# Ledger of designs, part 5: designed miniproteins, single chains

Each design is a single chain, and the fold is of that chain. pLDDT is the mean over its residues in the fold that is shown.

## One batch from the design tools (miniprotein)

Design m143
Fold by ESMFold2-Fast:
Structure m143 (fold): chain A 87 residues (1-87)
Amino acid sequence: MKPMPEEAVRAAGEALRAALEAGAPAERAAAIALGAIGAAAEAAFTGDAEGAERDGEGAREAGLAAGSERAAEAAEEAGRAAAEFAE
């Protein structure tokens, strides 16, 4: 089994933290983090770098909608790190 991209998982954790700090409900903060982790999981299991980047962009948009630029940036970083791992 391919290991999870550690940098992507770390960035997803930062997206969760930033969303909570911005006052997002726990459910929404978890959804943003799960989107970012989904990018990492997709890259690890399928090697689909483009899919990982798309998942990261979706999590980024969710972070922006929650009012947290930090959550959006961390989610995008998770997708980018996952895509680099898939290469």
Scores: mean pLDDT 72

Design m144
Fold by ESMFold2-Fast:
Structure m144 (fold): chain A 94 residues (1-94)
Amino acid sequence: SAASAEAKAKAEELVALAERVAAAPSLEEQLDILSEHYGIPKEEIRADLRAFAAQPDREKLLEDIAAALKTVLGDEEKARFVADQLGRLAAAVG
């Protein structure tokens, strides 16, 4: 379906973004990549990641994100990779 194809395309873009972020050698460069990609100031990205890190059920949220991405991508390794990168960024900022 068109909706399924669109969801998969967005999920694949998220995988590509996570790969670019993972390749950057520092947290500041990783935040610059996210800032440039989303058109949001770096300090707003940092604040959003801190807010995520402060969630009491953060680990459950990461598992839910991985499960949702696995369903859309059909690829558990790609889904886990995206969730792991989000978790690492949140931990590094918090």
Scores: mean pLDDT 87

Design m145
Fold by ESMFold2-Fast:
Structure m145 (fold): chain A 85 residues (1-85)
Amino acid sequence: GVEEAIRAAEEAARVAEEKGRLDQAEGLRAFKERIRELKDRLSPEGAREAAEGLRKVKEGIEKNDADLIQEGSEIALGGLSEGLI
């Protein structure tokens, strides 16, 4: 649900901050706030897709894998853009 997507964004932001990637952490927190703004308009499917993408972003940051970060970002953005009701 939306809460899972919010949690995934917060966890990804925390990992980015721990790795010294402060600009990325700020972007992830902004994305979290966008999910909160869209909570009443975001489909369950869109929320799940956003959460999946954010988990991939977190994994990519942990592994220093730029391709995984990019893939996860695209999935998360797709969840927000295509999942709106």
Scores: mean pLDDT 84

Design m146
Fold by ESMFold2-Fast:
Structure m146 (fold): chain A 81 residues (1-81)
Amino acid sequence: MSPVEALRQALDLVRKAKEAKNPSEKAAYTTAASLILVGMEVETELPEEVRKLVNEAISAASKGDFDKAIELLEEAIRLLE
């Protein structure tokens, strides 16, 4: 999986977490997105600005701030395109 593909997949999962109506579904989608993002960072050397955005997105999503996580992931994708 390319870094851009991983970011797009994580972005989709965060959007699903935002739309999910129960806390267990939100947690499941948030966890899945976080695992993809962490796996990408371990396997791929990313520019510092992209790593910062990804780490801030993980933090925002873990706090339930899905709108912030979405914005940060969209910016990370833009920087890698």
Scores: mean pLDDT 85

Design m147
Fold by ESMFold2-Fast:
Structure m147 (fold): chain A 65 residues (1-65)
Amino acid sequence: MPVNVPEAEVRDLREAEELGRDAAAGARVVTPEYGESLREFLLGALERKSPEFAEVVREVIEREE
């Protein structure tokens, strides 16, 4: 069950959510091409670290846009 996550991982997931929000907001301010490149870079790096983190960040980004 996902509820059995250590506090450190929960903190990292919260940071991923905040990062997703900031990335979505930043992408809207810059040119579309630059913003999309930033999102792809962020999601790619997170997917290599953890698919679960990438999914959270991706959902936040898509929701904010």
Scores: mean pLDDT 59

Design m148
Fold by ESMFold2-Fast:
Structure m148 (fold): chain A 98 residues (1-98)
Amino acid sequence: MEEEERLKRELEELKERIAEIEKKLKEEYEAAKAELEAQGDEEAGREKAKELLRRGRREVMELLVERGLVSEEEAERATNGEAAGIKAVDERLTPLFN
């Protein structure tokens, strides 16, 4: 009874939250990039970009764990940029987000 509709709504909400995280990170990245470029420190800009990307991955992974879509172990591996972890999360989510 209505299990499919509930799942679809939960996936839509998750997509919206992911989009909000991406938007926030993009705004923070653009602000940090502009500030660091004004200071002439391109290396600090790259470091900040990596930090923001890691934070974004962590926030997305925390949402996926909260929703029970991935395990904490899978999320931690993906957050750390491990290719196998990222692939496992992607393969798990692909059938849901097609």
Scores: mean pLDDT 67

Design m149
Fold by ESMFold2-Fast:
Structure m149 (fold): chain A 72 residues (1-72)
Amino acid sequence: MLIDVSEVAKKLGLSEQEFLDKYGDELKKIADKYGNSATPVERDGKLLIEISGMPGNVSLAAKEIEKFLKSL
């Protein structure tokens, strides 16, 4: 699953790198909590977070990450 964080970074007035420096560890912790990995991936000038793991666990991690991003 891919989550686009470029729009969140823009809303916060951060570059994509500044966003990763500030929030990347928290995103990784959320993914790890559900036995998943969270990897930054750049595609077509957008920063995406790729969540990889077992079926079901990816959906739980993505839901908590989306909730976290909405809180920013």
Scores: mean pLDDT 80

Design m150
Fold by ESMFold2-Fast:
Structure m150 (fold): chain A 86 residues (1-86)
Amino acid sequence: MPSLEELRSKFNETQQKIVDMFELASKTMSKDELKEFFIDFFSSRLNVELDESLSYEEQLQKLLEKASEDEKLVIQYFALKLGIKV
């Protein structure tokens, strides 16, 4: 698994803006609220339907299957930060 620093070093301008948005949200949201916000954001962005019965790990795997390589970097970064296993 790449480190947070390694993942962040590969970010383009668009990916950095997404990361900055979530880092700002983390100042006002609980860890669980931030996990839900992150999952909802990427499920909407990737047009992925997630079953509410799925664990965070299972939801994240489905998002990674539909994500572009660029989006995978951001998803992996936040998964590591939020303690979700990938």
Scores: mean pLDDT 76

Design m151
Fold by ESMFold2-Fast:
Structure m151 (fold): chain A 94 residues (1-94)
Amino acid sequence: MEEIRKRIDELIEEAQKALKEGNLYEAVLFLSEAYRLADIAGMTPEEIERLLALAREVLEKVKEQLEKNPSDRYKAMIRELEALIADLEARLAA
C-alpha cells in the first residue's frame, strides 16, 4: 500500500509538471491514472482535495485552449475532466 501511495504522489507531481509545460493531454493522462490508483487504494480526503484542485486547473487550461484551437480531443478531455471532478466533489460531500 505504501508503494501505491508513493506512485499516486508521483503521478500528481507529473500531472502538475505537464500542466506547467502546457502538455494538457499528458496532464489529463497522469491525473486519470492517479485518480484510478487512489480509488483502488481507498481515496483519502487529502488525495480527493489534491486531485480535485489539479483537475479544476487542468479543466480551465483545456477550456482556454478549446477557445483558441477548437478540436474534438479538447472536447473529449473536458468531458473526462468534468466527470472526474463531479465524482471527486460527490466523495467530499459524503
Scores: mean pLDDT 86

Design m152
Fold by ESMFold2-Fast:
Structure m152 (fold): chain A 94 residues (1-94)
Amino acid sequence: MIRYLSREENFQFAADVLRYVAEKAKEKDPELAERFEELARRIASLTADTPAEEARRVLDEGAELIREAGEKGLIDEEVANFFETQFRALASGI
């Protein structure tokens, strides 16, 4: 599990993870890679003042996309499970 971070640092971490997965997916599934890039931009735009419901919604969407990438073999399944767990934990902590 990640160390405790500020809410802004957590959003930046989440965006960086999604960009990482997008880069891994780009050659085999460019449509999914574009979805990861779009969600990374949305999460990077979140602030401490963003309503909790909106922040939770985009983090949960990120968890679902990461799970899909793992199921498709675009990233290692253990890595996908780890990142999905982190995103769901971040969403629950908001």
Scores: mean pLDDT 80

Design m153
Fold by ESMFold2-Fast:
Structure m153 (fold): chain A 74 residues (1-74)
Amino acid sequence: MSTFSEEERKELLEKIEEERAKLLEAGLEEAAEIGERMALAALNGDTSNAAALRAEAERLDATRREEYLAKLEA
């Protein structure tokens, strides 16, 4: 099933929630959503989706940098 023990799973869920809250506080809604999905997929042992989510996160990070710079300008 999942690759983590029950205790590890609890801790990871707490960290996922904390990271999500931090990103939302910073106004990074998309990053928060992607981060949560990535973490939950890892928790569930979703190896088929892991590579795709990593690629998406990398791409989103680049896009977020561009959007942040555009926001400063506009």
Scores: mean pLDDT 66

Design m154
Fold by ESMFold2-Fast:
Structure m154 (fold): chain A 110 residues (1-110)
Amino acid sequence: SKKEIFARMLLIAASASVLVAKRTVEKAKEGKTSVETVLQRARDLEGDVRQLMEVLRELNPELAEKYEPQLQELIQQAFDLIEKKDYDGLLETLERIEELLEEIRKEFLE
């Protein structure tokens, strides 16, 4: 269906947002970018995850119920870590988000 194609595109977008955020955090650790840029990458990731969860609730409500609370908690933790400028903790949190998105990919697309 068109919604299944859209969900695949949103999953790719969310996964790409994690990779961009990780790269931005590494640059912030080196003093090569601002905390405002890191915060914007976290907001972009939050938006992509929100859109993915909206579509996933319609296509596979059991997967949405399993993963949405975990992703929301990790996204909130990411914002808290940005406020503290704990970039090592933020990289660990982004890695966990990436792992959950890969679990969604396997359970939804395989």
Scores: mean pLDDT 90

Design m155
Fold by ESMFold2-Fast:
Structure m155 (fold): chain A 75 residues (1-75)
Amino acid sequence: SSRKKISELAKESARYIKKGDSKKGIELLTEAAKLAEESGDTGTSNVFNTAKKYIEKGDNELGYNISKSLANSLE
């Protein structure tokens, strides 16, 4: 299901961000946001894009926490 795939992408993103690989984390969040938008879940897509923006600004902790919380809610 799209929801399960989105959750898996977000969890993988969180893992890379925690390891310091912000570029890979952002790429995975971008895929999760795109898949959410394509599934009609604009709200979820917007939250992932917000997490991505925080990481791009250097706030990896906030971006990680937002993404992880949303990923857990999608299980």
Scores: mean pLDDT 84

Design m156
Fold by ESMFold2-Fast:
Structure m156 (fold): chain A 70 residues (1-70)
Amino acid sequence: SAVANVAALLAPFAPGPLPPGFARAVVERLREALPDLDLSSPAALQRHLATILVIAGEVAREMGAVLRLP
């Protein structure tokens, strides 16, 4: 699923457990910001990693989640 793929992509950047609904919130933001991105494709997610990390950082700030981003 899109949520599972995004959760797996973000796991290396999470120092602890992410809040419930975090991966879903990132998926919804990605659908709005990058509507042509195939969220079901792990390869597509890896190709857009830098942009996804920027968006995940914004969602983390809004939800009080912690990510260790490059």
Scores: mean pLDDT 84

Design m157
Fold by ESMFold2-Fast:
Structure m157 (fold): chain A 72 residues (1-72)
Amino acid sequence: DADVAAARAALPAQVAALRAAGLDELADLGEEALREGIRMYEENLPLEELERRNQEVLERLRPRAEALLAAL
């Protein structure tokens, strides 16, 4: 679980940085994206499928992130 451990370790720091900047909605979105990635990894999917699903999550959340940034 090196990747899961690394992702979980990075998540609090990134969320804290966004919240410190007053970007709570972006922090929540980022946390959602990382939790989805970790969830998929914990499903014991093959590495190639994990990479594909990670890309799908990123593409799914990108328009939401762009909309939030545009509203700022």
Scores: mean pLDDT 67

Design m158
Fold by ESMFold2-Fast:
Order: C-alpha cells, then structure tokens, then sequence
Structure m158 (fold): chain A 88 residues (1-88)
C-alpha cells in the first residue's frame, strides 16, 4: 500500500502546516487525524493504541486538555515499541 501511505504522509504534512499556521483546535485535530491514519496504515496499530489516540484527539478538540494529555501519553507508551521495531 505504498501509494496509500504516501498519500497519507502528504495529507499529514499539509494538515500539520495548517495547524502550525492557525493554532486552531480543529486544525490540530485534523493534523492528528491524518497522523493516526498514517501510523495505522504504516505500522498496524493495536486497537488499544488506536483507541487512545482517537480519544486524545476528541478530548483535545473538546478543550479537555488534561484528559487529552493523559490519553496521548498512554498512546505514546503503547506506540513506542512498535515504532522503534519498525525503524530497525
């Protein structure tokens, strides 16, 4: 699925540029959505990690910053060994 991964990476880069320019919660959530889809397509995320990432995105969009930070930290903990293994 190289074409799909390339398209998702391009989408993430555009969304991240927009989020950096605007600082809007909606634009940050869109960048995070593209990142999550890219990670899932590239690495095949466990359901728990995917759920934590999506819950963090929803919490951030809703302004629940403390909840979003906790959920993001949990997702990073679950993702770190998967990404490290893939980078070998």
Amino acid sequence: RDAEIAALLAEYRRAAERANATGRREDLAAALDALIRGLEATYGLPEEALRALREAQAAALAGRDAEAEALWARAVELLAPIIEEALK
Scores: mean pLDDT 75

Design m159
Fold by ESMFold2-Fast:
Structure m159 (fold): chain A 77 residues (1-77)
Amino acid sequence: SEEEENKLFQKAYAAAVERLLGKRTPVHDASLEEMRKKYGESALEGIEEQARDSIESGLTERFMKAIEEIVREAEKE
């Protein structure tokens, strides 16, 4: 569904941000692989570009926290 696709994109974005910051994200690594399998390598490149832009803008911490909360709530239901 569109909601499931949005969650996957959000998880992949979070994983890309953490990878660019040199952090270990075993749970989110699966989301990057799932994104690659469903939408291809170009989709990952797009997510990485968005992650870089967010880091450079200084909005990454707040954006990541909001995404993690949305994903957590969705997984509980």
Scores: mean pLDDT 68

Design m160
Fold by ESMFold2-Fast:
Structure m160 (fold): chain A 85 residues (1-85)
Amino acid sequence: MPQLTPEEEALLTEDEKEALELFEKAMEALAAGDGEKAVAYLEKAAEHLRKVIESLKDKLSPEEYAALKAAFDAQVAKWLALARS
């Protein structure tokens, strides 16, 4: 994964930062063969990312918001399926 610059990191919300840290922990758990731990971290990361997406509701059209939410939910389902494999 590309590393964030200090400027990019400063622009992230706390939810975005926590989601990135949890995602990294989930990938480490998957690499170690710990699918249960990976699922737990992915679920927590998804909760933080969902808050970020919800914060965009007033900035996006209803159609754009619905599309983003659907794409996010589909991606989370893929991550969880991979971790449970």
Scores: mean pLDDT 74

Design m161
Fold by ESMFold2-Fast:
Structure m161 (fold): chain A 68 residues (1-68)
Amino acid sequence: SALEELLAQAKELAREIFEALKAGDDERAEEYERRFFAVVQEIAGRSSPAEYDAAMAELAAFIAELNA
């Protein structure tokens, strides 16, 4: 589904932000953060409240694993 594709894109952008920050590349991190925000806003606009909550929970779990 489009929502699953957007969630996968958000996860990949989160990973790229994490790697850019680790490399000290603040400009690249900022660019990926802007793209990440745009994808999250698109998810919000295309999902029910329940679908949005589930997507954000899954994204938060993914980000937590990146920081472990």
Scores: mean pLDDT 87

Design m162
Fold by ESMFold2-Fast:
Structure m162 (fold): chain A 88 residues (1-88)
Amino acid sequence: MEKEEVLERLKKIEEEIFKAIEELKKLGAEKEAEEIKLKTQKAIAEAAEKGKDDLENPSLETLEVVLEGAEKVLEEAKKKIEEIKKKL
């Protein structure tokens, strides 16, 4: 069940992105938090454009593009958190 697996991974990544945004805000990095939020929104928009799908019922191809974009945003968020913590 490829679509269900991608949806499960997306749910976990969305939870981690949300947690990363909250950590950035807690560290006083509101600009970085907003940047990650905007990048997440852009990744979703790019996936919709590439998949040409209905976002309410996205295809597996659209979901995989969203997943790839979300993973990149999460990695960037984790890197920013680590860089800020090193300055403390």
Scores: mean pLDDT 74

Design m163
Fold by ESMFold2-Fast:
Structure m163 (fold): chain A 90 residues (1-90)
Amino acid sequence: TLEFVLRAVVEAPREKVQAVQDAATQALLNTPGVKSVDVSALYDEKSGTIAVNARVTADDRQAVDNAVTAITQALRNVPGVKSATVSVVG
């Protein structure tokens, strides 16, 4: 079992905070080998970005790689999102 943190920076308007958080949560929970997720999303008015932080527990490294791919695709597919960059932190 692996614990890791994902950080995403999403270029989207404030009204998309909930949609971005929901998309991130759903993508991670739907990833095979992901056991638990804790996702927060906050809008930064000055930068016009949504900061996403996800604490994730997964079975193995393959599940981690799949989770990164899934969350990146899900965030980019939210209507009104211009860009999304995801990184593993820690």
Scores: mean pLDDT 87

Design m164
Fold by ESMFold2-Fast:
Structure m164 (fold): chain A 90 residues (1-90)
Amino acid sequence: DRLDEAMEEFIEAVRNKDVEKVKELLESGYASIATFAARLAELIERGGSDEDFERLAEGFNLSVSTVKRGAAFIKENPEIGELAKELLGL
């Protein structure tokens, strides 16, 4: 599935701190990737709990460590969260 492949590429780009590849994947048109990034940005802004990150991980079938790595990446690159919100019309 191209969607599952795109999410895996997104997670790998985040792991590699590849900001340009993360932007490319967000702009690829997969709403689930934009939703994931926007939800991470929201949790960072609100001071999300470990339970909030666990729920997001469960919803996207990801590990908590992967979600927390994504949160750290967006905290370091806040333009990614803003781009995700823009792509969702938020």
Scores: mean pLDDT 81

Design m165
Fold by ESMFold2-Fast:
Structure m165 (fold): chain A 79 residues (1-79)
Amino acid sequence: SAAEALAEALAALDEDAALKILQANQDSPNLEEILEQALIASGLSAKQEALVERLATKVSADLAQKIRTALQRAKATVV
């Protein structure tokens, strides 16, 4: 699944793979949920959080907002 592929890329700190998966799924109506699940599954270390913030700077403003929303939801779940 997209969430599993993204979780693997995030766990590996593979920015290029994570960006490609994210862009391939950018039009998905469930993108925020996919991102949230992937972040929870990858573990929310400081390195994964920093990677996700870098991804947000490389995408459209709309996609960046979805990334930030998903990150905040994942942080609320893991803490």
Scores: mean pLDDT 81

Design m166
Fold by ESMFold2-Fast:
Structure m166 (fold): chain A 61 residues (1-61)
Amino acid sequence: GAHRAERALTRLVARGELTLSNEQGRALSAMLAEGIPSARELAEATGLSLGAATRVVREAR
């Protein structure tokens, strides 16, 4: 759900492993709330690098 996605993003940002705009953060939270997509799909939808998208997907599991 949304809380799990938000916690995952907050942890990555707090550790300096991810830098997000407000728009990217909102898009990521919405996508992850509906299910965990592939890293490529997440990167293409949000404009994140594939490496950053891979970290998000791993943390959200």
Scores: mean pLDDT 77

Design m167
Fold by ESMFold2-Fast:
Structure m167 (fold): chain A 87 residues (1-87)
Amino acid sequence: SLVEKAVDAALEGKEDEALKLVDEMIQRGDYEGARIAIAVLEAVSLYKEGKYDEAIRIFREVAETASPAVRDKLEEFIKELEKKKNE
């Protein structure tokens, strides 16, 4: 799905690719998918600033309403962030 591709791109730091997929979702009327991808991009930005707790909070909030495939990706990423926070 476009949402899964956008989330993958965002988590991999491919911001331009993720934003192109967000634009495609908006053009197709997938506002919920676009919202999920934008929230993931915001959380990645916070993580890059060292704001691990704020990033984890957003990822958990998104995971609660996301599809199982997206939820699993976000939960795996959260575990990696928690490990880095404690290093």
Scores: mean pLDDT 85

Design m168
Fold by ESMFold2-Fast:
Structure m168 (fold): chain A 68 residues (1-68)
Amino acid sequence: DKARIDIEIGVMEAFSGKPLTEQEYYDMKNSLTDEEKQKILKEWSFKLLDRAFERRKQRELEEKLKLL
């Protein structure tokens, strides 16, 4: 499923602290144990969602400021 893969890539990017290429994502995924992968997905999924929400609020604020 595309949505699941996109979320997994986003979570791994959040964990690594940098944007990942498709190859870097697969290399990282293959280097992790199933236990480590599940821990990262559980912990960082919420942090990723929080960051996306903050970025959305920041964009909305910037648009409002342009109108002032």
Scores: mean pLDDT 68

Design m169
Fold by ESMFold2-Fast:
Structure m169 (fold): chain A 100 residues (1-100)
Amino acid sequence: SMKEELEKLIKEIEELVEKIKNAKTLEELLEQAKKLYDVINKIGELLSKVNPEIALEVAKIIKEALEKYYEALEKKDYEKAKEILIEMAEKVIELAKKAK
């Protein structure tokens, strides 16, 4: 069921958000950010099959968040980088919940 798959992916995002909050090194932050990106892309792929408009909103959120995330990393503002990833994750969770 798409609903069960979305619920599983939402839980994975929630766990990754906690790991991002607790990341103490740049290496840990980059590792958890990559995993978060992969899970969010899976949500986008699932949504593209049943609600292309919501899938497009997910793609837009990812694009805007990645631009700000890399800017924060270049400035070595790792706390801001974490905030951007968490905000992206929360917006994607809200859209996924509306889709099911």
Scores: mean pLDDT 88

Design m170
Fold by ESMFold2-Fast:
Structure m170 (fold): chain A 85 residues (1-85)
Amino acid sequence: MEKVKKAFDKAIEVAKTTDDAEEILKAANEAYEVALKEGASEELINEAFSEAARELNLSGDEVLSDGEKAAKMLELAREKLLKAL
């Protein structure tokens, strides 16, 4: 749990400090891998991100082109994932 939260917090910080899609994606992938290692299924992680995007009314392109939107999506996905774990 703590490792998942910390990895997502790092990804959120990256998204807030840069609009570089590659850096944001790299940090998000690191958080994804930590969640898998801590017992989250790939399906559960994907559902958390899908629900976050739907709730925020964001497309994938919008998330990657706007660091603030990426950060909000990561924050909401983190909350949904931590509640499900």
Scores: mean pLDDT 76

Design m171
Fold by ESMFold2-Fast:
Structure m171 (fold): chain A 84 residues (1-84)
Amino acid sequence: SKELLEEESRREGEELEEVVEELKKKAKEYKEKGDERMMASTITAGLIYVIGVIFLARQAGDKELEKKGEELLKELKEFAKELE
């Protein structure tokens, strides 16, 4: 159980950059279409996802994954601010 959670946290770390980039792309596409609701929902979902990965990393003691998550969280927040 605990071993599986640590493995999942590591795998999520490998996918974080790809997930964040895809969410940024989709949010920008929604903004270009004038769909402010879907843009906001996409950003919110991304923030929740990244925060979740950070908490899982902290529980697993994975400091590298936690740091990567915090960097991506900051990046996503700045991106969201640019879209406002």
Scores: mean pLDDT 80

Design m172
Fold by ESMFold2-Fast:
Structure m172 (fold): chain A 71 residues (1-71)
Amino acid sequence: MDLEKQIDEMVETEGVPRESVELHAEAVLLYEEDREKAIELYREAVKLTLKHLGKEMTEEDEEEFEEAIAK
């Protein structure tokens, strides 16, 4: 319970953008109800984190991401 606390904790401990953590949390919550949408939200969260670090999601990163979620 209290998703907001978990988001705050992750932002402070990992130094990732709050928006990225919020999208990741929504993806986790939606995973059982709408798997396709959950995967999209998770992908956006990862892209936002990489963009914040001055990087872009590569094809290799996208493949690894899809393996981690779908398999």
Scores: mean pLDDT 66

Design m173
Fold by ESMFold2-Fast:
Structure m173 (fold): chain A 105 residues (1-105)
Amino acid sequence: LEALALNNLGNLLKSQGKLEEAKKSYEQAVKIYGRALEIAGPENTEVINGLLVSVSNLGNVLKSQGKLEEAKTLYEQVLGLAISIGSLTGVNSALTGLARVLESQ
């Protein structure tokens, strides 16, 4: 899956200190997994897990850059998607991400 490769590329770029390039790779992975999840539904655990990992990684990069409002918006968007498809795992993960961003003020 192209989204998995983009997430892995983001991890490599982040390890090299290339935070802006890592952010772009994670953003692309999140978009692809998000669309795939809308098509596949809440039963596709691989797509759900891929989305949640990519969102967590993107949120971490945004947080490390001090972009807390962008990280908050990202988790709110994922929460909305998770609610719309009935993903309890997605809802829980998005709420946990939001709590961590708010705590990191």
Scores: mean pLDDT 79

Design m174
Fold by ESMFold2-Fast:
Structure m174 (fold): chain A 94 residues (1-94)
Amino acid sequence: SETLEKLKERIKELLEEYVKNPSKERLLELSIEIGILQLYLGVNGETHLLDEILEELKEYAKELIKKSNLSDEEKKELADILDFSEEEKKELLK
């Protein structure tokens, strides 16, 4: 849907902003927008799409992180918001 694509685009924009200038306020904004995405999917009976969308966002975040100058703590905070597994976090910090 158009709304779903706009929500995904907004989250990707916030990921780019966080990577360029990390802050607690930007982490909070990311967390809120991901919460809005989850709520939107729930209300529309589309929760089965959540895992696939989160994987898309994780892959996007991984590419941004590889090109970034983020600290290990900032990488971990971002990974926590995107629900990375412990194994995925370990690979991200290599």
Scores: mean pLDDT 84

Design m175
Fold by ESMFold2-Fast:
Structure m175 (fold): chain A 75 residues (1-75)
Amino acid sequence: MTEEEKLKLLEKIEKELGIEFTDEEREYILESSKGLNEKEFAINALLAHPDVELTKEEIEKAKSVSEIIELAKKS
């Protein structure tokens, strides 16, 4: 993923969940997510937000970014 793609995915997550990442959280997510694919990046971003509680088991069961977002909405 490019940094532009990562930022767009963060915007999508914010819109879908009704949450907001701070600039510091975005920088941390981008730095910690080097070499991750789209699904792994989405998981890392959601786990970095204090209002989102996802378990590793839920992460492993999700088949797509959309499923990860839906799991986060229910947590």
Scores: mean pLDDT 76

Design m176
Fold by ESMFold2-Fast:
Structure m176 (fold): chain A 73 residues (1-73)
Amino acid sequence: MSLLEISKQNLVSLDRKKAEETFTQVKKERPSQAEVLADVGLAILGVAGDIIGGVDASKTLDEHREIFDKVLA
């Protein structure tokens, strides 16, 4: 729970270093949840990485937030 909250905050901030550190912690604590988080995180870092920061980032973060909420439920 706490690690996933930190992960959501890091994605909102788009701080890639903190996001990677949080992903590593989530993988240790909750592997199945980490799979969803990693898939979404890799999309940000790999495909949409340099586009993040503008208006487009808000919609991406909204989708990630929905995934986190589903996983946390």
Scores: mean pLDDT 52

Design m177
Fold by ESMFold2-Fast:
Structure m177 (fold): chain A 64 residues (1-64)
Amino acid sequence: MPPSVELAEEFRRAGEELEAQGDLETARFLYEMAYRIYARYLGEDHPKARETRAKAEALAERLA
């Protein structure tokens, strides 16, 4: 399936669910995937792109 904003929404939701369960590494990966799709289709400065990047960066910091 070609990547789309809807697919990014699914990755973001899955990331939020896994973060809530304590699976921070998988949650970070899913937020990174959502960010890449949002940045590509909506632009890097779009709120959805910024939010998913911030979530991925916050989890990366916690996993360091």
Scores: mean pLDDT 82

